# Ledger of designs, part 111: designed miniproteins, single chains

Each design is a single chain, and the fold is of that chain. pLDDT is the mean over its residues in the fold that is shown.

## One batch from the design tools (miniprotein)

Design m3865
Fold by ESMFold2-Fast:
Structure m3865 (fold): chain A 85 residues (1-85)
Amino acid sequence: SSMEEEARRRALELATNEMLKVREEANAALEAGDEKAALQAAIKGLEAAIEALKALAAEDPRYAEVAEEAIEQAQKELEELKKQL
């Protein structure tokens, strides 16, 4: 339904906003020449996005499916970034 589409869009917007914040911090660290700081900022941002999605899924079951999928994607990216440290 269109309401389910709106719920999915809100969950994705939440995740996107958290990821945009981490990208800005990572880019600032890279410009400063600190690759480890950039990786740490990216890891922190993905962890925050995962927790926000978990909280959303717990609060509203309508978000459960889309949140689970987004969490799985973010966890895979998080594991790859941690390997770069």
Scores: mean pLDDT 74

Design m3866
Fold by ESMFold2-Fast:
Structure m3866 (fold): chain A 74 residues (1-74)
Amino acid sequence: SLMEREEKLLEDAERTKELIKEYIKRKENLDVVERAIQQMEGQIELARKAGLYRVAEKLEEYVRELKELLKKLK
């Protein structure tokens, strides 16, 4: 149950990351990109409060990757 929830959260996060990476590469929907990054940062806080440290750490990696891509674009 807990492991299934972690896996689902990670799958959803990976799909979101890939979509946002595509938007950044195409220079499309950059306001949506910024909002999505903020939402992922909120999810990191919630995951840490819930004791899902592995999920939080992976989300932090995704946020770092997306912010670096966005910074290189700007």
Scores: mean pLDDT 83

Design m3867
Fold by ESMFold2-Fast:
Structure m3867 (fold): chain A 67 residues (1-67)
Amino acid sequence: MEALFAEAQAIAAAARAKPKLSKEELDKNVDAGVFFVVVGVANTIKKLHPSITDEQVKEWINEVLEK
């Protein structure tokens, strides 16, 4: 069973490594990825510092992403 699971993961990794995306598509995906990372960081900051308001977190996200 582990061998079949490892083979499935290797196939998935090979599929990700395939150069199917153009530079323009990669740039678009990077922009989406940056958005998710910034939101994740903002949520973590709020959990560590609960005194920060939702409005302050949203303002910070907008500043970092330039809207």
Scores: mean pLDDT 64

Design m3868
Fold by ESMFold2-Fast:
Structure m3868 (fold): chain A 57 residues (1-57)
Amino acid sequence: SVAEAIQRASDLLAAGKMTREEAEKLLVDAGLTPGQARFAADVLERVIAAGKRVAPL
């Protein structure tokens, strides 16, 4: 499902095991349009980056 693809992309992006481009492709393959996949990947990257800013150096 699209929700499962979003969860997988989020987990792999956060772990550094997937590129932004690979995440967009995964989301398109799950049924999102290229524009929706790009927007979703942007949101995921922003959420991940916000989480990382509270980690100690």
Scores: mean pLDDT 77

Design m3869
Fold by ESMFold2-Fast:
Structure m3869 (fold): chain A 92 residues (1-92)
Amino acid sequence: MEEKIIEEALEELEKELGLDPETKELARRFFKLAVEVLKKLGKSNEEIKKELKKMIDEFVEAVKKGEDFKELIKKAIETLEGNLKLIEEAEK
């Protein structure tokens, strides 16, 4: 089920920004991490879809303001990896 949510999010982002294959793989990694974090926070699949849509809208707005999408996605991945680690440490 997460695979479908991730692919739908990728299609929406690619439609808005036009992604090269390397950037699309970074975006896929980001959405996989985002789904994992949101699931650990007790979010439903419907809530996860809504949160991913918000994240997509934020990326699109930032790019329209002149931000580099590759740098944005790299920072977002680092943030989610940090959040996942904190959640895993709290589960101990």
Scores: mean pLDDT 81

Design m3870
Fold by ESMFold2-Fast:
Structure m3870 (fold): chain A 80 residues (1-80)
Amino acid sequence: KITYEDILEILKLHEEGKSQAEIAKELGLSKSTVSSILTVWENSLSLEEAKKLGLTDEEYNYIIEADIEIGIEKIKEAVG
């Protein structure tokens, strides 16, 4: 269904300033799926809260891994 690469791309496109609707269209996902993923990521929600939004344990783990990857890139950019 949703891959790690999909979640990573959602976060990267959001960081680039794209709207949820634009991200959903570009990746061929529903706007609700993109919204749920971004809500979990932006608010640092728990696994239980993510599940209430319709995400799986696997999709939640992908968000955590993608957040770490994005965080490392931000540190590299901030340091120069």
Scores: mean pLDDT 81

Design m3871
Fold by ESMFold2-Fast:
Structure m3871 (fold): chain A 102 residues (1-102)
Amino acid sequence: MTPAQRAAARAGERALAEALDLLSEEARRLAAESAEAAAEMSAAAGEVAGAAREAIASGDWTVAVEATRAAAARHPAARETLERIQRLFEEVRREVEALEAA
């Protein structure tokens, strides 16, 4: 793995950790209000985490951005949190593209 590829992987791992933290906090909040909303958030978290792990492995963050956008459309209770994560992954995509272009 090149130094640029390692830097990209670290940026992705940091973003995944931040996304999982946001999803965990929102899941805890929703669990106090609705078991159904908490289950919906848990399903969304699985989809987003899976897509982000694939993006870290492949270097293609477009898949993670699109998966998060799709999850936000399907999971209304999680929409605001997923839209924040989508923006985070869009930032990572730009960072990774810049590192690979250098």
Scores: mean pLDDT 79

Design m3872
Fold by ESMFold2-Fast:
Structure m3872 (fold): chain A 62 residues (1-62)
Amino acid sequence: EHVARGRELIAQRRYAEAAEEFRRALEEDPQNLEAARGLTEAMVLGGLSEPDPLLATVPAPP
């Protein structure tokens, strides 16, 4: 069910939520190739389309 939910969320362009659903699917079955591919797709599309501005302010080393 998590894989199907993740695919539905990708179709809705809700990539962060899709990634969470695929992570749950992988927790239940680490060898689930559809979940692994879906997680990669959601992270790539989410990172390219919706960057996290909070992560852009990573502190520099002294």
Scores: mean pLDDT 70

Design m3873
Fold by ESMFold2-Fast:
Structure m3873 (fold): chain A 90 residues (1-90)
Amino acid sequence: SAEDELIRKKSREIGIEEGLILGKKLGLSEEIAKKAGEEAGEAVGEAAVELRERIAKGEISAEEAQRRLAEIFFKTFFETAEKLLKEKEE
């Protein structure tokens, strides 16, 4: 749907921005930080689409959804950054 596409697009954009900020604080290269943020944002976008449906059905609160999205972002960001750092080292 158009709403799902918007959520995915915005989550990816925000993920890149947040990834660059976090990566700079962690001493990551801009290239690695951007890619990790992009993948984390994409993962958050997919989860947000699914969680939006669950919120609408009363299965979870918005606060619980926000906590889960933050967890997905940081997990995906760090896993992606670690993978890319290893690839860059051969």
Scores: mean pLDDT 87

Design m3874
Fold by ESMFold2-Fast:
Structure m3874 (fold): chain A 56 residues (1-56)
Amino acid sequence: MEKLKEQLAILEDPDSIEAGIILGMLNIQLAIEGKESLKTTADAKAYLEEEIKKLE
């Protein structure tokens, strides 16, 4: 939960290098799970918001 909220906070600045790193990390996790990759930092933000909702 807390790690997802931390990553979401980084994605509030989509133009940052850190936001790009989070997008890459999420795509590695999704690839391991056999899921489709995220295309943009906005998609990554939406993905994390949905994952946080599932945990709450």
Scores: mean pLDDT 76

Design m3875
Fold by ESMFold2-Fast:
Structure m3875 (fold): chain A 100 residues (1-100)
Amino acid sequence: SSDKMKKSKYDAIKDAVKMLVDAMVQGNIRSMDQLRDTMSKPVSDPVSTRVRTAMSTLKNLVSDKVRNEIINIIIQGSKNNDPDGGIKKAIDIGKKHIDS
């Protein structure tokens, strides 16, 4: 059913956002430039690998514009010392895109 497909995509968004935030916290990533630098690190870097995996999942689920909105909200949450608020808002953005 369409509801089961939406749930699957919602769960994928939630998992990708949480993975990205956890990796960014572990790597002390608080800006887009730091995120870009982390993604350019060798495959042997576990933080880089986790970031790349989360980014790949988001790229498959949402448009580049929506992915950038999600990343910016996550960065804002990190800067405001509110990573949980950032996660919630980022997931809400992803879900709204899937519902469109």
Scores: mean pLDDT 82

Design m3876
Fold by ESMFold2-Fast:
Structure m3876 (fold): chain A 92 residues (1-92)
Amino acid sequence: SDAVKRKLAEAEALDEAVDRATQLLLQGKYREAAELVLETAKRFNLKEAEKLAQEALKYLDQGDVDKAREHILEAIQILAARSTQLKVEIKK
């Protein structure tokens, strides 16, 4: 169905964003990781992940890399959890 196709496309986009953001984070590219997570969260209306990514960018502007990294990781976890939820819903 069209609804199943949309859920699958959202899950795939979230998985791609999680993988790419994680790679950026491991490379120390924290701003690029936060911006990718923010754009993805906005696209799929994930308000908590959007807020965490915005706060991460503010911490980077303040030079607090440790708090920025923590917020990016929490936002990535929300994206990953949403992808898993969508995949479970598709099986029904």
Scores: mean pLDDT 90

Design m3877
Fold by ESMFold2-Fast:
Structure m3877 (fold): chain A 68 residues (1-68)
Amino acid sequence: MSYSEQMQKWKEWAKEHPEEFIEKLKKEVEGMEKLLKEASPEDAELLRERIEELRKLIEFAEKHLAEK
């Protein structure tokens, strides 16, 4: 599955089940933050960018949850 397809699926999931989506992404961010502490400089840069994208998705889902 392409990254863009995965992102589209996650945005749809965020709208349908925002609480479950937020919980899952928060756990993934925690896992990536642990990897970031042990990563090479190159891997750390990629992980940091991915963490930022996941945090943006969490904010998107939290906005949808707040509207309920």
Scores: mean pLDDT 75

Design m3878
Fold by ESMFold2-Fast:
Structure m3878 (fold): chain A 74 residues (1-74)
Amino acid sequence: PSEAEILLATAQILAAVTITVTKDSKDPEVQKLREEAEKLLDRITQAYDAGASVEEAERLLKEAREINRKLDAV
């Protein structure tokens, strides 16, 4: 796989884990973060289809990490 593909796969895994661990939460803040992760997952899928650059893949991975950071702070 290319560097971009590895970064996108990592971002996808992080987003998917966030969605899974938050699925049963009734906390509005947690639900908001799950919605952000779901939207990010859609963007990652689009980036795969479009043949995203390493720079674009890095940005998506950074967003996935930021969502996880916010979730850890709740």
Scores: mean pLDDT 85

Design m3879
Fold by ESMFold2-Fast:
Structure m3879 (fold): chain A 103 residues (1-103)
Amino acid sequence: GPLTDSQVDLLRSLVLDIGDELSLPQPVIDAALRAVEALRSYQSDSDLPGIELTSLYGLVTVLPTKPLQQLVAAARAGDAEAIETTLTAALTLAKEDYETLFL
């Protein structure tokens, strides 16, 4: 079934916490929050946000399909540690890509 409001709110909170811990650029945080917010309508993999919702200027993919699938599974399980691990890995790569292309 779709993610609950509580599950999406948990994902949003962890994006913000990890964003602070990693000192993420604001555009990367904003892209991750857009991807997570789109998961409120998630029922199947066909409902996952497209690259346009997770990409930054069409060059950096902040939360690609595989991390998004892992986040949905972890959120449904209530597994905050799995969410944190997945977000930290994906957002670290997004930060490195952003800094390489835009800084």
Scores: mean pLDDT 77

Design m3880
Fold by ESMFold2-Fast:
Structure m3880 (fold): chain A 78 residues (1-78)
Amino acid sequence: IAALQAQIKAVDLQIQQLQSLIASLKDKIDYLKKTKPNDPSAQEQIKAFQEQIDDLEKQLAALQQERARLQQQLQALQ
């Protein structure tokens, strides 16, 4: 039980970290769009940040599924 609770807590921390990172990348994209809308270098950075966000959102979805799995296992042990 304690091991499952620790794993759920670790997953929750990873989810929070990914959400924070996604928010930071979105802020950077918004800044580049506002300050350098016609800069090809900024457009390439925006594309790279968007691809990172897409990858992080996939990781976030996987962690949310893992959290649900661990929560079900914890409930089965109660």
Scores: mean pLDDT 85

Design m3881
Fold by ESMFold2-Fast:
Structure m3881 (fold): chain A 98 residues (1-98)
Amino acid sequence: MKVKPEDITEEVMRKANEKLGEILDEIRKEVSKVPPEKRNEAIKTLLQKKIDEIAKELGVDLKSREDAVEFIRKHKDDPEAVEKGLVALDLLARLEDL
């Protein structure tokens, strides 16, 4: 993914990583309640749910990593939007690589 390092401040990246950690911890807790044979399906469903929640907050469609990268580029001057875009980008990458 080609997001220029200069487009992302250290503070925004730190906050995005903290938020991502919280989301992933929530997913792990929910998945732990599901039988092993259902866990991959549960992970996909929970990742998609979190992506959909972020997309709704941002007022955009996030169907691919490319959508998240484009959103970040368009909103470089908005640290909060970039933070949420970075979280969505990581979640989309995890979903696509499953």
Scores: mean pLDDT 81

Design m3882
Fold by ESMFold2-Fast:
Structure m3882 (fold): chain A 91 residues (1-91)
Amino acid sequence: ELRKKAEELLERARELAEKLSEEVRPLVERAIELAEESLKSKDPLEIEVNIGLIRIIRGVVLLIEEDEEQRKLAVEAIELALEAAELAKKL
């Protein structure tokens, strides 16, 4: 069940986001929100746009986060959100 798999990925992403600093956490939370919007969307273009925005957020985190462990956790959470959004394309 693809929807259930996507929801499990987003739950794991949220668990990682709770461990992040206040500086990076809002960016990761926005990536998770975009993935959730993708799961609710019936518009393939909206889903593709949201996937693109999640990738941009990942790029921003890589540029601004100086702590290696925080960067690793943030990127892992964003990649889980990205995988969930990609699954939305198959729903």
Scores: mean pLDDT 86

Design m3883
Fold by ESMFold2-Fast:
Structure m3883 (fold): chain A 88 residues (1-88)
Amino acid sequence: SMKEEEEKLREAAREMLEILNDQSLSTEERIEKITKILKEFPYDKLREAFKKVLRERLESLGLSQEEIDRALAVADALLDKIAEIGGL
């Protein structure tokens, strides 16, 4: 169902965010782990799910709309770079 597909994308997006927030991982390890997830889903759908999850987390932290929009732009650039490095 569409709800099951959306939930799987949301779970993958949360996993990506946890990887990015894991201080024990090197930059190379984060890129490898995120690239693996990016290969499991349609890139555009996963990107949109990731931006939704990130927006929700930043809103819960009390960031302004301007701060959230800047963070999402940085996240878009980061995901594009990881996808490029991963051969996507």
Scores: mean pLDDT 84

Design m3884
Fold by ESMFold2-Fast:
Structure m3884 (fold): chain A 111 residues (1-111)
Amino acid sequence: VRELTLLVAAELAYREAKKELGITEPFTDEQREAIRKIMELIDAGKVDEAMKLADEYAKSLSPEEAKAFYVRLAYGAVRLGHYDVAIELLKKAGFEKYAERLRQVVEELER
């Protein structure tokens, strides 16, 4: 039940980003490599390093590409069980309503 809510929130955010870009995989090979490195840092628990790298890389992207990039990272973070990281990434993407929904479910999991 709680897992379904988290997956729905992540899926909706990712779907919104794909809709804005009009393609399923809107990322270049360099962007995919950056996503992979950031996801490896998140999986290793090096959250601060991952967020710093994400922010530095996002500066090289257009506003639309940066939104899709953060949403893709948030989706990956949810799948790795790093919900707090996913919430922050959704906020950086400007999808505050999806971040709030995910935050509510995480609060219930912490109780």
Scores: mean pLDDT 71

Design m3885
Fold by ESMFold2-Fast:
Structure m3885 (fold): chain A 56 residues (1-56)
Amino acid sequence: SLLEQADELEKKADELLAFAEANRDKLSDLEIQILEGMAALLYGVASLLKKIAEKG
């Protein structure tokens, strides 16, 4: 379902943020920003999927 897909995207975004935090000492500020930006996009898509599921 769209809700299950949204949940999986949110889990992947959480994993990506955890990876960035765990490797903060090995990554530049720009590399951290890229990872955080990717996580934000995943959360955004998950939100859209939830919105469509509520309407359809």
Scores: mean pLDDT 88

Design m3886
Fold by ESMFold2-Fast:
Structure m3886 (fold): chain A 73 residues (1-73)
Amino acid sequence: SVDKLPDPLVKEFLYRTAARIVADRVKEKHPDLTEEQYKAAYDEALKLIREKGIDNTSFEELEKAAEEVVKKL
């Protein structure tokens, strides 16, 4: 479980990696996504991962939340 890793730097690295995967998946579905929208998708995914942990969320849930933020830009 990533959320149970004893090293906070390794945990943060994996959280950021997961957020990048979410932002990339949003970009694949929306090829015309701007750099600002991509950053917003990444920031929202990272925020939710930090709040809930990876074990308490899914890529589908994170993608939906990221897409909602992108729609407002």
Scores: mean pLDDT 83

Design m3887
Fold by ESMFold2-Fast:
Structure m3887 (fold): chain A 65 residues (1-65)
Amino acid sequence: MTPEEVEERIEEAALSAGAERVGVEVVGKTAYVTVELPDDDPELRERVERAIREAARENGLEAVV
């Protein structure tokens, strides 16, 4: 799987969890993720960050959110 394909999968996971906008950059074994949420909701933030970390882990990466 290419870094670009992994970036797309992490982005999809974040959007599916409730993120409004997502930026993903894979550098080495780390995925750097910027997330924009529709509301300042800490429960939504936790769900989105968890989805990002799970998707990154499934692809052998660490996520930095």
Scores: mean pLDDT 81

Design m3888
Fold by ESMFold2-Fast:
Structure m3888 (fold): chain A 79 residues (1-79)
Amino acid sequence: MKTYRLTITTKEPVPLSVLEAALSAVAAAHGGELLMLERGEQPNTYVAVVRLPEEQAEAFRAAVEALPFVESVEMEEIP
């Protein structure tokens, strides 16, 4: 298990509850857990922290990027 920070840019403003539900479901589907979600400093930007199996990190990132309201995702491992 590793911890990752995601910077998510959406195509339009999304309620935190909707994004939290989507990210929690995707994380659970990849054997992980959503630890944190907050609004980013830029418009339509959000910061999430997830804990995932290392083997699932790429699949998780791709699944989040595939969400219809998501424009882009940046993902980094954190200590």
Scores: mean pLDDT 85

Design m3889
Fold by ESMFold2-Fast:
Structure m3889 (fold): chain A 75 residues (1-75)
Amino acid sequence: GAPRPSAPLTDEQAAEVLENIAIGEPDPETAKWFREAAEAVRRGEDLETLAEKYREQGKDYVASVLTLLARLKAA
């Protein structure tokens, strides 16, 4: 099979993933949250800190995606 990317995820790549999720998201509220998260990542905000903020707001889906991206970055 094709080799799996083993390199750690960068902040720019994480922001790009969040923007792509927002573009494909049919729910405008969820899309807005992903765009806000992507902007925060581009500003240098930590993915784990963002995930905690979104969890505290009850935005579990966005928080779960941010947590996954944080783990991929920490590889």
Scores: mean pLDDT 78

Design m3890
Fold by ESMFold2-Fast:
Structure m3890 (fold): chain A 80 residues (1-80)
Amino acid sequence: SVLDVTFRLLDLDGDGKITPEELVEALYRAGIVGKEAYDLFKKVIDENGYLSKEDFVKALKEYAEKQGYPISDEEIEKAL
């Protein structure tokens, strides 16, 4: 799926860390959510300036909720 492609691009190091720059590039290339969604993901970035997979899933859930389509954690995992 498109979400799977995004997660593959974000999992560059296999260490569970995603930099803000890598997130922007991956989202832009995948054409999933666009640059506006980046602002929502960035707010949950770790204090070190990177995003874990768990934080990414949480941001996706919050994004969907703001768009008027609340999604459970299970539904998000199925989309990955």
Scores: mean pLDDT 59

Design m3891
Fold by ESMFold2-Fast:
Structure m3891 (fold): chain A 77 residues (1-77)
Amino acid sequence: SYKEMMEKLNSILNDLINNKGSLLDLALGYYLYGKYLETVYRRTGNPGFLDEAKKYYDKSKELGSTLTGEDLEKFLK
C-alpha cells in the first residue's frame, strides 16, 4: 500500500538525518519524499498530502542554499 511505502521512505529519510549524510543526499531525500507525497495526493485527492509535499520541497531548497556551487548546479537547476 502507499502507506507502507511512506513508512519506508520516512525510515530512509530519518536514517539520512541521523547518520548525517551529505547535504546533497539529505536535500535529494527531502525532494524525493515530496515527490512521493505528491504522488499520494494524485491518488487520493487529499490536499493535505500536497501541503506536506510543499514543506519537504521547501526544506530541500533551503538545504540547497548551503551546498557548493557544483552541488547547486546539480540540485537547483
Scores: mean pLDDT 69

Design m3892
Fold by ESMFold2-Fast:
Structure m3892 (fold): chain A 87 residues (1-87)
Amino acid sequence: SEEMRKEINELFKKLGLPEPDPSMPELLAMIYISSAYLFKHEKEKAKETLKKLGITEEINSAMDLAKAWIKHLEEKAGVKMDLSDID
């Protein structure tokens, strides 16, 4: 929705993420927002949670966290997510 897209843009700005392309799926944007928030404010807790879920990728940035989570969702749920909307 338009309302959700405005919220996504605001959250990306607040978290220091590059402005998302308007075509970026809302679910994908929310994954990036959540990952960036956790990495910025609760890095160790975020890493611990991912490890409990069996995600063992090296996490050195908010983008690494988001990509590891997206990869896990793609593999576990059989869903392919388009990452071309994010620099």
Scores: mean pLDDT 70

Design m3893
Fold by ESMFold2-Fast:
Structure m3893 (fold): chain A 107 residues (1-107)
Amino acid sequence: SLKEEFDRLRAEFDRLAQELIEAYKNNAPKETLRELADRLRAVASRMIELARKAGLPDEKIQELARKVAEAMRLIDEGIENKDLEAVEKAVQLMREAFDEARRLLDS
């Protein structure tokens, strides 16, 4: 089902987010952090598209997309400014946004 596919992408998102945070803690080069952030952005984009296909209303898709875009901006700024707390906060904001989308798909 599309919901099961969303749940699989959420697991991939969580894995990549953990990989990004661990790479950051291990003082990985900025290029490596940016590549991981780009992979995270790609998974988040696929999750938004799956939520749309699974029947999430357009208004809620637009809200989800705005929240994800804002969180990805915070990740980019956190990488540039060496602010791990900003990266962790942004990841948590995306997790909360995807949790809400998943709940709405069950309504």
Scores: mean pLDDT 89

Design m3894
Fold by ESMFold2-Fast:
Structure m3894 (fold): chain A 65 residues (1-65)
Amino acid sequence: MDDERFRRGVEAAYEAILEGRKQGLSDEEILERGEEAAIREGLPPDVARKVAEGVLDSLRDLEQR
């Protein structure tokens, strides 16, 4: 994995998660969409899952501040 691929995966997961939250999807559905988006950008499934979880957690933290 190179830096650019990782960054694209994070951006894709962020877009998918943000859109899912706008639509009122469940946390499980949002995580699935984020993981799938990151995988499409070439991240391994285990990394894609962690990226999706990290993005969702970061967005929750910002809402609680």
Scores: mean pLDDT 80

Design m3895
Fold by ESMFold2-Fast:
Structure m3895 (fold): chain A 105 residues (1-105)
Amino acid sequence: MWVPVSSLLPADATPEQKELARRLLRANDALTQALRNKASPEEIAEAKAELARALREVIERLAEEGTETPGGVHRLSVPLVEYDEAREQVRLTDETAEVDVEIPA
């Protein structure tokens, strides 16, 4: 089922928070499409790297808010989504991917 992106964000979300959410959804959708289309290993690796960059920005913002995450490489099991940017809607899939995120020490 498609859900509006606005339903996943606080009603008072800042423009910066909304843009970070859109970047995460775009990166996740790109990985979903690459996997479904059986893209090359190189294309899949690039899509995973882009999603890892967006996830790292979320982790860094949580650290600024007082949530500590240990430094090093973290392997995350990430649920995959489909994102309709024109309608600002997202749908959760039954697919999952492993993404390595490097957190500075």
Scores: mean pLDDT 79

Design m3896
Fold by ESMFold2-Fast:
Structure m3896 (fold): chain A 88 residues (1-88)
Amino acid sequence: ELSIEELVELLLKKDKNMIVEGLSSVFPVSDEIKNAILNAKNNEEFLEALTLLIWVDLELDSEKAIELLKALALAKSVEELVEKLKEL
């Protein structure tokens, strides 16, 4: 199974529009966090936006946060992402 570092590396290569569409289909994500993800100009800003999503909007514990990162990193489509996120 992938380490957290490997999941983050995969996640940084993902389409941000796919991430926002999948997340907002399953969770009540604020427009502020959606815009932070979409407007991130570098990896640092993107990870900061995802950290705020996990801890502020979704209020996930560490185990659920890891499961969210796996869903985001490994999904190949919005549909697959939505199905993985529903399991959280």
Scores: mean pLDDT 80

Design m3897
Fold by ESMFold2-Fast:
Structure m3897 (fold): chain A 96 residues (1-96)
Amino acid sequence: RPVAREVGAVLRAVALYLEGKYDEAIQDLKDEIERLEKEGFKGTWLLYSVLGDIYEKQGKYDEAIKWYEKALELAKDDPTFVERIKKRIEEVKNKK
């Protein structure tokens, strides 16, 4: 339900990512996920998917896959997002 804060965290992480500040973007997203978990929320698939994208950009393919798999679990009821995330996982696996 803190969707506005999640969107804010994603936008901040994307800005850091575009600046090449990958570790800062990762930390900001992880902090938001931890905050949501402490409040009893799981967050949206988008937080996990963006985190996977940043790890992939760093060449950390095992970490990228882990975060995409978490995004897939959260997106499971949306076939369009499920298909996109599955395709992304396959693309990352092919880079390993």
Scores: mean pLDDT 79

Design m3898
Fold by ESMFold2-Fast:
Structure m3898 (fold): chain A 78 residues (1-78)
Amino acid sequence: DLLKKIRDSSSVSKSSLGFPGGVTVVQPKSKEELEKAIKEVSVGADKLRVAFPKSEEEAIALAHTAGLGESLLIVLPK
């Protein structure tokens, strides 16, 4: 539910899902929007990981794998 709320509020928003690491969730409409999101989350990140889950359930599971000091960008399916 929180993941859906974050998605519906903004296509490119930095949001914490209560994890020690930084998690950003996006649902880009184009490759250019995805590339912009990657650039934004890479700024100041010690480690960056980009994930493309097939479902919202996979996205939530991936969010729980974020480490301290890691920026995780989760790209939701359309």
Scores: mean pLDDT 64

Design m3899
Fold by ESMFold2-Fast:
Structure m3899 (fold): chain A 85 residues (1-85)
Amino acid sequence: NKLKEKLEKILKEKSRSDLDESTKKKIIEEALKLYEEARKKGLDLDEVEEKIAKEVKELQAKGEFNEEHLLILDLFYEYKKEEEE
């Protein structure tokens, strides 16, 4: 799983020391799942990023917002940047 390995590396560089391994695993798994769903539908990473941003806004309205969703967006941005090079 090259994608999973790349996301783990990016998250490690961006993550704070206060993020536990369970949270990191959750972020990676959610990002990977969203990427696979997007690819299955023929969506690109930009479209996935927009979908996550919308979900973050909905979570804020529900009072369930946390920074891991912002990290997922940032992970997709960095992954896309590396793939374009």
Scores: mean pLDDT 65

